# Designs tried in a protein design run: designed miniproteins, single chains. Part 43

Each design is a single chain, and the fold is of that chain. pLDDT is the mean over its residues in the fold that is shown.

## One batch from the design tools (miniprotein)

Design m1566
Fold by ESMFold2-Fast:
Structure m1566 (fold): chain A 65 residues (1-65)
Amino acid sequence: KDEELEKELREEAEEAEELLKKLSEEQKKEIQEEMLKHKKDKVLDREEMVEMTKKIIELIKKKAK
């Protein structure tokens, strides 16, 4: 199940990376700040990392439209 989730997440992340490259520097900074808020200098477990990644992907897609 973890392997399947990782594959899905990688595919979505690759699409998000392509969209991210098309975003303005300002939009990229907003996404970066959102990622930093989730980490808060803590080591995230796998489930927390998956949730954070999904939220970031959604944010990128929303910004790119």
Scores: mean pLDDT 71

Design m1567
Fold by ESMFold2-Fast:
Structure m1567 (fold): chain A 89 residues (1-89)
Amino acid sequence: SASDAHAATLNAVEEEIKAAVLAIAEANPDAPMSELLKEMLAVALKILRASPDPRLKALAKKIEEDEQEEFKARLDLLHIRREVLREAA
């Protein structure tokens, strides 16, 4: 179903974003979180925009409009931000 296809695509995209943002954090251990979030947002938006799923394209647009706050919320949902903060500590 469309719902099942969306769920599978979302899971794959979340894993790709998680890997990319962890790599950015590991490459920049002394960088302030604000600069890391800018780089992570840019990479996440590229991944979301590349998706053929229209719901993920809509999510990218919403993140762009809501900026850092929405992106932080999405990173927390993906458990990525907690992992990055633990690695940075």
Scores: mean pLDDT 70

Design m1568
Fold by ESMFold2-Fast:
Structure m1568 (fold): chain A 66 residues (1-66)
Amino acid sequence: MTVEEKVAEFAKRFEEMLLKATDPEKIREIVRLAVETLRRLAQTTNPEEAKAIIDEAMKRLDEIEK
């Protein structure tokens, strides 16, 4: 899977979770995770590191959704 494909998957998951969230604290956690993930992606030029950052963010989204 390419970095672009992983970014698209993450963005879709983020949007779906944000639309379903009714708890302000969960919404804040989702937004905070997205901002932090974007900051990390902005600091790297390594595709493998970018993929790892996205994978960790996806795992954290799953934890918040529970």
Scores: mean pLDDT 79

Design m1569
Fold by ESMFold2-Fast:
Structure m1569 (fold): chain A 66 residues (1-66)
Amino acid sequence: APSLLLQTATPEARAQIEAELEGFQRYLELRKQGVPDEEIRERLLAEGTVAGAILAGIERSLERAK
């Protein structure tokens, strides 16, 4: 389960999971503010995020929109 995974994660795995969660929360907040996915991706990259899975998800969504 996701909650159990966080509790048993190594420090490195936990840091990556936390980064992905922070990236996802930032993504949701920007979407709530009406920011388009293209601008959200640019802002996350400019902020130096290491949430690679969230960034990859946004990129795939943008590619499908073309």
Scores: mean pLDDT 73

Design m1570
Fold by ESMFold2-Fast:
Structure m1570 (fold): chain A 58 residues (1-58)
Amino acid sequence: MKLSKEQKLAELVRGYVAAARAGDDEKTAQLEEEMKSLGEIGERAVRTVRAHLAAQAA
């Protein structure tokens, strides 16, 4: 059973947010690369999530 790109991206975003909040730099970097590997949709999601986390940390 194959996950759609959107479903896979949603799982990666959840993992990324959890890893970022835990301070797991290695896992955050791995998940960011995986998201970017999905193409423009993944790159856009990385930018959006990073902007959101930065705004909440400010």
Scores: mean pLDDT 78

Design m1571
Fold by ESMFold2-Fast:
Structure m1571 (fold): chain A 70 residues (1-70)
Amino acid sequence: EEEKKEEEKRIENLRASLDKTQAELDGRVKQLEEEAKKASPEERVKLNRQIQIERDVAEALRLIAEVTLS
């Protein structure tokens, strides 16, 4: 029972950490998207590249959470 409680706590901590990181990445993507709307064409290309990187990281974390925490 003690080992089960420790495992549940580890999973909860990992889930909370992943959720927090996911929310931070989603917020950053949203801010970059708003900046891209107001940016010059040249700056927009740079921002779109950053948005893609942040989105790819967010998607990878989502998949890891689904596989690891399911």
Scores: mean pLDDT 78

Design m1572
Fold by ESMFold2-Fast:
Structure m1572 (fold): chain A 58 residues (1-58)
Amino acid sequence: VTWTKAKLQEITKQLFPDHDPESAETLKLFQQLLGLTVDGIAGPQTLQALEELSQQKE
């Protein structure tokens, strides 16, 4: 587990500031954006993709 709640809150505030970062709805939006299975669960694949998104600088 490399992703923390604090990182999830930071990226959610940047992309979806009106959404709860711990909400299943917010996780579904990230999963849809990243092309993952939209289940609203913070599984290893979702957390890994969010970590990569947070590291994107180009």
Scores: mean pLDDT 70

Design m1573
Fold by ESMFold2-Fast:
Structure m1573 (fold): chain A 69 residues (1-69)
Amino acid sequence: KELEEKERRLRERAAEAERTGDPAAVLALARELAEALLEKVRETGELDVAEVERFIAEQLAQLEALIAA
């Protein structure tokens, strides 16, 4: 499964980012997770793409706020 492989790679990168504590790496990973989520939604067809985009925007905003804090 191509999505599962991408998610696995993202988890490995997330673990590395968490280990180093690099906020920039965390933000970069969030963007890649967002792309993977969009692909999953398109494949599944269960959710509206616009709703997923809104969810992604909210998560990115929260992460940016946490990094700024």
Scores: mean pLDDT 67

Design m1574
Fold by ESMFold2-Fast:
Structure m1574 (fold): chain A 60 residues (1-60)
Amino acid sequence: MREAVAKARRDALGELEHASPEAQARATKLMDEANRLIDTDPEKALALYEEAVAVARAGA
């Protein structure tokens, strides 16, 4: 789980580099929520990072 969360977070950060400002704002909000949940609910954190990746990609 921890490795999957770390990878998803890294992927989300990479996608932000090419996303529109609107997509960056949405993805950043999702990543901020995921960051708060890493140690308490890693499954939800992973899902939020994956959603951030999808949002950033859709906005590129």
Scores: mean pLDDT 78

Design m1575
Fold by ESMFold2-Fast:
Structure m1575 (fold): chain A 86 residues (1-86)
Amino acid sequence: ATDARLAIRILESVKRFIEESKDLDNAIKVINAAKQALEKTIKDPEVRELALSALDEAITALKNGDKQKALRVIDEAIERLRELEA
């Protein structure tokens, strides 16, 4: 419950930064910082794996210049995490 809510908040923050960012390299740096925060904060391995996997896919999309795919991947992860919230 709490871990899913925390992961959702981190992903929503990352999503906002990507939406507002004109520099995709800076967006990748923010995602890497979010990954470190998730690894430190989220104890539930299912929640942690889902969030980290989504951020890795978002980094790959941004490296390919595909901002819309990065946003979609994060949105899909947020929706799945909402299903795990109690």
Scores: mean pLDDT 85

Design m1576
Fold by ESMFold2-Fast:
Order: C-alpha cells, then structure tokens, then sequence
Structure m1576 (fold): chain A 80 residues (1-80)
C-alpha cells in the first residue's frame, strides 16, 4: 500500500488553515482551505473538498478578499 500523498497534503493544509483562522488571518486561512480542497479533490474525497472550498469562501469573505472568494466559489462549482 502506497501512502496517498494528496490526502496527507490535504490534511496538512486543513490544519494550517484552522491555525490561521484562529490567529485571525482569514486571508491565509482561505488560501490554505483552497489548497486543502484541491488535494482532497485529487485524493477522491469530494465531500471534504466541498467542505474545504466552502470554508475558503467564508474565510475569504471575512478577509474582505472578493477575488479569493470568487476563486473558491469556482472550485466549489467544479466539485458539486
């Protein structure tokens, strides 16, 4: 059995996003949630990918970064 490095990367980015969000760095959190979603998508975990993209949208909106929110929305539309 080979380790799924996409899943490992997804979990690391999710953890980084959560820490950034707790620090009030919503822009960094949104970027990490986007990366987590991309890696969950590559690993075939579409439910987690959707969850991460939704969190990225929420974090981007809290940061006031409308371009980043739109990017996260575009990724969400590709998965659902």
Amino acid sequence: MKIDYNEVKATLYEAAAILSEKNGDYETAARFYLKAGEYYYKSGDFEKAIEMYQKAIDAARKAGNTELAKKAEEFLEKVK
Scores: mean pLDDT 85

Design m1577
Fold by ESMFold2-Fast:
Structure m1577 (fold): chain A 63 residues (1-63)
Amino acid sequence: SDAEVRERAKLLTEAGKAYKQGDYEKAIELLVKAGVPREEAREALEAGDGERFTRLGVRALLA
């Protein structure tokens, strides 16, 4: 459980870095690995909604 939380946190950190760099495909793949549904990740990135991106990350970390 603790190891899984650390792994998800690492993936979410890398997803945030990819998002800031404009590497949206990498950001989506990292979010999916962290447990975010692909459709929700794609929609948030296409909308440019940084708040929604952050909420998806928090939800995945707490799952």
Scores: mean pLDDT 78

Design m1578
Fold by ESMFold2-Fast:
Structure m1578 (fold): chain A 58 residues (1-58)
Amino acid sequence: MMSLEELVKEIAEAYKNKDQKRMQELSEKIVEMVGEEEGDKLTMGAITDPEGVLKRVK
């Protein structure tokens, strides 16, 4: 399984590349690891402020 840090990085890259399918797959993995509420927050953070979220997770 990927770490939360890796999942956040991958979502940031998918958003940068406009790969909506990849973003969906990665958000599902985050939700599986931390639950829906926290997973949604991390996914939104990775989209809106990927560098800030990465600094907090790293």
Scores: mean pLDDT 75

Design m1579
Fold by ESMFold2-Fast:
Structure m1579 (fold): chain A 75 residues (1-75)
Amino acid sequence: MEKRLEAEIWLSFARMAAHLGDARTAVRAVREALRAGLPADEEVLEILEEARRVAEEQGDEETAREAEELLEEAR
């Protein structure tokens, strides 16, 4: 399944970006994974929560807002 493989690649990228403190890349990678059909499960929510926190600490208001929007849509 093409979209499933794409989603899994984006999720792995998001996890790595979050571990490196790259909130912008983590949020964008999660958005791409969700667009590719990844379900918004607990792992996705944890990545988004961490990315929002890191973005707030870095003063990246745009990325923090994007993470918050994705968290609200994850239903």
Scores: mean pLDDT 79

Design m1580
Fold by ESMFold2-Fast:
Structure m1580 (fold): chain A 58 residues (1-58)
Amino acid sequence: MKEEIIKKIEEYAKELAAQGPGGEGQAKTILEFVKKSNPEQLKKLYEDIQKTKEQIAA
């Protein structure tokens, strides 16, 4: 389950990087945070990403 959450976060970061230089910077920040995060922090980050995606899609 932890690996699946990390993979989804990495996919989101790749999508951000594809949007241009601003997105590339955000993607790098997210990936660095993932490397330093414990499972609880990763779950919170995943929830924050889901909320952000919902706001963009709406």
Scores: mean pLDDT 74

Design m1581
Fold by ESMFold2-Fast:
Structure m1581 (fold): chain A 81 residues (1-81)
Amino acid sequence: ASALVLTGANLANQNEYSNAIAYFNQALALNPNNTNALTNLGTAYLNLAKYADAISYLNQALALDPANSTANSNLKKAQAA
């Protein structure tokens, strides 16, 4: 179970994006191919208007899972900004 990703997602739902990012980075340190952590990092950076960082993480998530609808949707939003 990705307990770090779940904790980060709960913080992001409270708009605590900086704290959420720290937990997602910890999850990636344990598993660099954690698609949920990559998708959530991209989403958090998108919400912070850090579009270049958002695009980078969302592209990494899509390289691992091209069918990830959240990553695809948020990548389009980041590219349109």
Scores: mean pLDDT 85

Design m1582
Fold by ESMFold2-Fast:
Structure m1582 (fold): chain A 65 residues (1-65)
Amino acid sequence: SVELSEEELREKMLKYIEENREKALAEAERLGLDRAEVERALDVAEEGARNNLSAEEMEARFEAL
């Protein structure tokens, strides 16, 4: 099976964010979203992945944006 542990999912998510940051920002601009807001959200997501933050802590950080 292709089931991953939480640690493996975190690592893959972090790599995805790193590899696709420019593409995500370009797509956000194309859709008329504020690049700075999307960039801040990506930074929070990357920090959460690196520090293994809980879903509750991540939600609090997104609300603070």
Scores: mean pLDDT 72

Design m1583
Fold by ESMFold2-Fast:
Structure m1583 (fold): chain A 57 residues (1-57)
Amino acid sequence: MDSLAEQLLRERDEEVKRGMKEVGEINKTEGLDKGEEKSLELSRRARRGREEAERVR
């Protein structure tokens, strides 16, 4: 199967999904400030994943 780009995108999406769940929990226990930082990191990672997938293409 030649789906490296798709695999990379899926892996990134899974990381983001997991991170979002963690952010939700942090917001409940630690507060919005911490969750905001985490959210920004996730956005950055998602962007990076797209760039990496483009490179594989």
Scores: mean pLDDT 70

Design m1585
Fold by ESMFold2-Fast:
Structure m1585 (fold): chain A 66 residues (1-66)
Amino acid sequence: MYKVIVRGAGPTGATAAALIGMSSPGAEVKVLPDGTVIIEGELSEEQAKAAVQAGESGGGKGEVIK
């Protein structure tokens, strides 16, 4: 199981990260009012990395917690 936190990605990066999380049936996606995206659950390592990259492409910072 992975937990991915994406911060400061702007609307486009936050949406892209959330969509990657939602593509995983075993993952829970939470979008906070400040635009922070939290993805937790059964993610592949590739999906976790893709969510971080989506956030970073929007100018944000992503981290993966195992």
Scores: mean pLDDT 80

Design m1586
Fold by ESMFold2-Fast:
Structure m1586 (fold): chain A 63 residues (1-63)
Amino acid sequence: MSEVEKAERVLKAAEEAKTGSEAASALHEAQDLLKTTTDPEAIRLAEEAVRIAQEKLKEAGVA
């Protein structure tokens, strides 16, 4: 699986997260991917996943 495909899956997980636990899991995966990937497109998608997951965690009261 390419880094872009990994980032797309993480972004989808963040977008589809319905609980604080799911959002926290997606945030962790996105942050881990950002530490290991050098692909600019994967970085962009992972940064978007971090943003969405953080917003969902704030709404859940788990910031």
Scores: mean pLDDT 81

Design m1587
Fold by ESMFold2-Fast:
Structure m1587 (fold): chain A 115 residues (1-115)
Amino acid sequence: MEEILERIREAVRRAAEEGKRVLIVFYSDSPEARARAQALAEEARADGFDEVILVRTSDIPELEKARELLEKGDSPEAVAEAHQAILDYLRRVTGEEFDRALAAGKLAVVVVPAP
């Protein structure tokens, strides 16, 4: 848990301070969601992202609500609510660097629900 949060903080710092293109993919615990997250990571690397972080939502206790929403499937409303909860979490744990990285177009955050 602490290790993944440290990786997220460092990646957001690199995006904000060093201009690195960073993608963070949050995925549900299903094998299908994991496979989709891995495919998205490969596409992002091909598209010129410098760093891609895959985060299982169950590894972060503060994301319990987002995890439950993504486990219920791919409802557009549930996915949007989970995405917003994840953005709110990232803003809390990375602070001003998160907003700087987003404003610079150097940070993207994607969520992958269960099928």
Scores: mean pLDDT 83

Design m1588
Fold by ESMFold2-Fast:
Structure m1588 (fold): chain A 55 residues (1-55)
Amino acid sequence: ITETDEQVKEIALTHYEMGDLDAVKAIIRKAVKEGRIETAREIAEELGLDLEEIL
């Protein structure tokens, strides 16, 4: 599945709005695992989450 960085952020925001923080953290960890470190950082900053706490 070819996801853009913007699509990954949009999916994370959707789960955050639903109150599913576990899904948001899983999305961030997956982004880091896939080498999308900047995307993971941007998601964490936008949602007010600490990236270091999630990893």
Scores: mean pLDDT 78

Design m1589
Fold by ESMFold2-Fast:
Structure m1589 (fold): chain A 64 residues (1-64)
Amino acid sequence: MKEAKEYTEKGKEALKKEDYEKAIEYYKKALEIDPNNKEALKNLAGAYTKQGKFEEARELGKKL
């Protein structure tokens, strides 16, 4: 897959299904393609928060 948007959309689908592990995986893939993708950063922080990984979520939030 060549576009960060495709991974961001897959991450959102996983997040809606409460599959936080898959959501994190897809958002990380989006950020590998586009490191400054604010949508992927925001949603990755949200997925970390849902898993109780508040430190990781806080660190990502500082970049937004």
Scores: mean pLDDT 78

Design m1590
Fold by ESMFold2-Fast:
Structure m1590 (fold): chain A 84 residues (1-84)
Amino acid sequence: SAVDEVTRLMREAGEAYEKGDYEKAVELFIRAARLAIESGQVELARAYIDAAETFIEKLKGKNPEKAEKYRAEVEQLRAEVDAL
């Protein structure tokens, strides 16, 4: 189910964060946000987007080029949610 998939993504994101793998954490929260959008779950999508933005700021310190690319993706995703 979508709930089981999101639960797994959140667990993997937590593990990535503990290991300092901010890029993986960003990717996992973006996936969770897209699943929430597909399900019409606006508030969940916003929460996952906010989490992705937090990890993008951490990623910026390690890889500013990658952080900029993910920021652009998250901005597009936020526009999609705002149109819902």
Scores: mean pLDDT 84

Design m1591
Fold by ESMFold2-Fast:
Structure m1591 (fold): chain A 69 residues (1-69)
Amino acid sequence: EKSEIARKIAAAAILAMGVELLGDRETSEKVKELIDKAIEYYEKGDFQKARNLLDEAIDLAAEAIRRAE
């Protein structure tokens, strides 16, 4: 559970970097905002909200990468 959240944070962060390198800084910034919110909920003990936000961040970044040339 704790390790799963950490793994999702790492995955979302790596994908955000990929999005930024592909030139989509706006989407990268949105992904980073979702990660920040997820960490905030994680620190408050709301692991379900943290997980949901991280899944949203990962999906958003994955879509942006698929959209890239």
Scores: mean pLDDT 82

Design m1592
Fold by ESMFold2-Fast:
Structure m1592 (fold): chain A 78 residues (1-78)
Amino acid sequence: EKELDEEAEKLVREAQRLLLEAEAQEVPDIETLERALELAKEALRIAKKSKSKKGKVLKSQAEYLIERAEKLLEEVKK
């Protein structure tokens, strides 16, 4: 369980890093946003397997990152 939480947290941090990088750009890079979305979805998958309180927090964080990445992708693809 701790291993699942650690892996999900690592993926959440990497997805956050990529989203911040893309958000700093005037026109966000689609590849960077797609990678952030992929990592956030993987974090969600792992966090769902955890029964811990930390896993519930990581699940919520991953869902938030997915929403942000999808919104930015929609705006850029217009």
Scores: mean pLDDT 82

Design m1593
Fold by ESMFold2-Fast:
Structure m1593 (fold): chain A 62 residues (1-62)
Amino acid sequence: ADELLELIKKIVEAIKTGSLSKEEILELALKAYDLLLELTGVKPSEETLAKMKAIIRQRIEE
């Protein structure tokens, strides 16, 4: 829980300050998503997981 919270804070701060590249923000966002799934015990299908990661990538790279 604390690890995910710290990661989310880092992503939010990076977006606000522009201190990280889009690539670095994307990597952190994907890691936060994976940690959220682990902490909640949610096991999405492989197709759903791929779609969600594609949406995250698309929005950050846009």
Scores: mean pLDDT 73

Design m1594
Fold by ESMFold2-Fast:
Structure m1594 (fold): chain A 58 residues (1-58)
Amino acid sequence: GPAEIEKLEAEMERLEREGVRLVLEGRLDEFATVQARIDELLAELAKLKGLATPAEAR
């Protein structure tokens, strides 16, 4: 539902900010882990919103 979408979006934003900081700190292995989690959350958000991936939605 909408509350679940908002929660996932907030979690993704938090992870994106952490990822940027990890890159700036040179922690690239941790950044790769965070990016993988963000990608999973993006797929889940697209599914919950009833949207296909951008590659399919064109």
Scores: mean pLDDT 76

Design m1595
Fold by ESMFold2-Fast:
Structure m1595 (fold): chain A 58 residues (1-58)
Amino acid sequence: SLSPLEKLLQLIGRILRKIGELFDLELEGASKEELEKIEKEIKELLEEAKKLEEENPI
């Protein structure tokens, strides 16, 4: 099983990847719906990271 720190680092990595994807979609002129989808995914990952930090304070 993963440690809390390892889980947090994996979540951060996923968030950064999604942010990069959002920038690429913006540059390609993606629809508002596509941009909102990625934004929701980023927000969900951020909430998961926040919850993990609250359960395992640094």
Scores: mean pLDDT 82

Design m1596
Fold by ESMFold2-Fast:
Structure m1596 (fold): chain A 57 residues (1-57)
Amino acid sequence: LQDRVAQLAVDAARELLEARAAGASDEEIRRRAEEANKEIEAAGGTVRLDIEGILAL
């Protein structure tokens, strides 16, 4: 991922994985992922974080 939208998605995914490793609940992860997806959309992005994929980790 090379563009700004891709960078936002990568950073958000990394933060979510770190939060999950720290013991964050599924509800907290969903909330943060939805917030990140809204930020990506606000930046004009069409990429969305796979919330179900993240929760399956």
Scores: mean pLDDT 74

Design m1597
Fold by ESMFold2-Fast:
Structure m1597 (fold): chain A 74 residues (1-74)
Amino acid sequence: KTPRELLEEAVQLAHDAGLISPEEKERLLAETDFDRVIVELGRIAQRAHDAGRVDLANRIATLIEEALQKRLAE
């Protein structure tokens, strides 16, 4: 998977789990700034953690880290 595909997977995961609205999902999938998507997903993961959904927060964080590692490998 590309770095972008990993971020899109994290956005889909957040939406499927009810952490973000359909409108927020559409906005994030349309966002072309990779670093902005990372920041927004980090905030979503923090909201999941604060809501007691620690496993979900960790899954989102793992996808973010994988995307960053793949980007850095170039």
Scores: mean pLDDT 84

Design m1599
Fold by ESMFold2-Fast:
Structure m1599 (fold): chain A 56 residues (1-56)
Amino acid sequence: SFDLSKLAEIAEKLAEVLEKLGAHDQAAVARRAAELSRQGNYEEAKKLLESLGEKI
C-alpha cells in the first residue's frame, strides 16, 4: 500500500540528491511533489514525479 507520507519522504530525498548534483530546477519540482503529497494531492504529486523520470 502506497503511503502519501512515504511518497513525500521519497520526493524530499530525491530533491536533496538532485540539489547535490546541481539539478536545481529538478530539485524544486521534487520538493513541490513532496508538498503536494503532504497535502494529500496524489494525482499532481504523481504527475510531477513522472515528469522527472521522463527527463532521465
Scores: mean pLDDT 78

Design m1600
Fold by ESMFold2-Fast:
Structure m1600 (fold): chain A 67 residues (1-67)
Amino acid sequence: SAEKEEELVKTVERDTAEILKLDLSDETLREAAELLRGLAEKARKAGLERLAEVLEEAAERLLESLK
């Protein structure tokens, strides 16, 4: 349901912010971003457009943190 999707959206946004506070290796950040992009594609195919958007944004934020 939409309510469950919004809970997942909030969780992804919160957890992404926490991950970005960690000084993770570039390799780990790239692997995490690829995982998130895969999940975003699956969410989009399931009709969960808002969740897909936030997962894609999370992946971009991780990639933007690369040195």
Scores: mean pLDDT 83

Design m1601
Fold by ESMFold2-Fast:
Structure m1601 (fold): chain A 66 residues (1-66)
Amino acid sequence: MTLRLEFTGDVRKEIGTVLRLIGEPGAIVEKEGDNVYRVTFTGDPAQAAATVAELKSEPHIKVTEE
């Protein structure tokens, strides 16, 4: 599963979210722009689904599924 993430507002929230994703086993995080990231999940599908749901619930993150 691949997501495009666009962060709006506070850079501290962006950094915190990116660090969590980098720490997730099987997650590949690529920076596409200043506040835009591409994330590919290759690990446990259940853990990936939980992370995706959490990201979609955050009002400062625009999540697009690819």
Scores: mean pLDDT 80

Design m1602
Fold by ESMFold2-Fast:
Formats: C-alpha cells, structure tokens, sequence
Structure m1602 (fold): chain A 71 residues (1-71)
C-alpha cells in the first residue's frame, strides 16, 4: 500500500540521518537512495499530499546532513 511505502521511506530517512551524523556516509547514501525509491512508489500509489510533503522535507533534511558531514 501507499502507507507501507511511506513508512519504509520515513524509517530509512531517519536511519540515514543517524548514519550520516555518525560519519557512515556510504551507508547513509545507500539508505537515502532506497528511501527515494520507496517515496516514488508511495507517490504512485496515491499517498496523501500531507504525508508526501512531510517525507520530502525529511529527505531534504537528510541530504543536508549528509552534505554537511562530507565537508
């Protein structure tokens, strides 16, 4: 379901932020790519706009944390 894809994307985003903060950059990148795939599936499956926007903000934050950790 759309909700299952959204939940997987959210969980991966949270874990990617944690890994990036711990300097595990390669692992964080892999989880973010996986999260993007689940987010795309959730969007195609008709997830609500509110949930989609929340996940997109989470993804943006995770990418920001990863970029800062690489500097």
Amino acid sequence: SAEEYAEKAGNLIVKAISLASRGRLEEAERLLEEAKRYLEQAKKAGISDETLKGLEKGLEKAEEVLREAKK
Scores: mean pLDDT 86

Design m1603
Fold by ESMFold2-Fast:
Structure m1603 (fold): chain A 90 residues (1-90)
Amino acid sequence: SGIDPIEVLISLARATVGAAEAIAFNHKRNEALVPHVDAFEAALRAGDFEAAREAVKKIADTIKELTGDEELAEETEKILLLIIDNAEKL
């Protein structure tokens, strides 16, 4: 297969964050999420799962701060942590 499984997991992480932004109707663009998503992607590509988990926490904290939606932040965190767990099994 010509597909890198880490790049598939990164695509799923991007889709997860994009879904959170779509649910938060008042936020068409979220500049505050960009550096944390970039850090998450870089950490997964490097195999730095500790850094990836720190990035997930910052993504969740940023969603909570911007939206006030604790459930959206918690569900986004759970999915992103599941992505990290699957990356560690590769």
Scores: mean pLDDT 83

Design m1604
Fold by ESMFold2-Fast:
Structure m1604 (fold): chain A 73 residues (1-73)
Amino acid sequence: MEKKRELSIKIVAANLLAVGLELEGHKDYAEKVRKLVTEASKALDAGDYETAEKLIEQALNLIEEAFREAGLS
C-alpha cells in the first residue's frame, strides 16, 4: 500500500504543476505532462507500479525542464 499511496501523491502533484504550466501559457508542456500522468495513473490502477513510477519520473523531469526554460527555477 505504501508504494501505491506514494505514487498517487506524486500523480496529484504532477497534475497541479501541469495546471500551473498551462495558466502561465506553457500549454504544450502541460499537455505532455498530463498525457504521461494519465498513462501513469492507468499503470497504477493495473498494479504496474514500476511502469507508473517510470512515467511519473518522466513527467516530473519534463516539468523541471519546462520551468527551467521559462526561467522559473
Scores: mean pLDDT 82

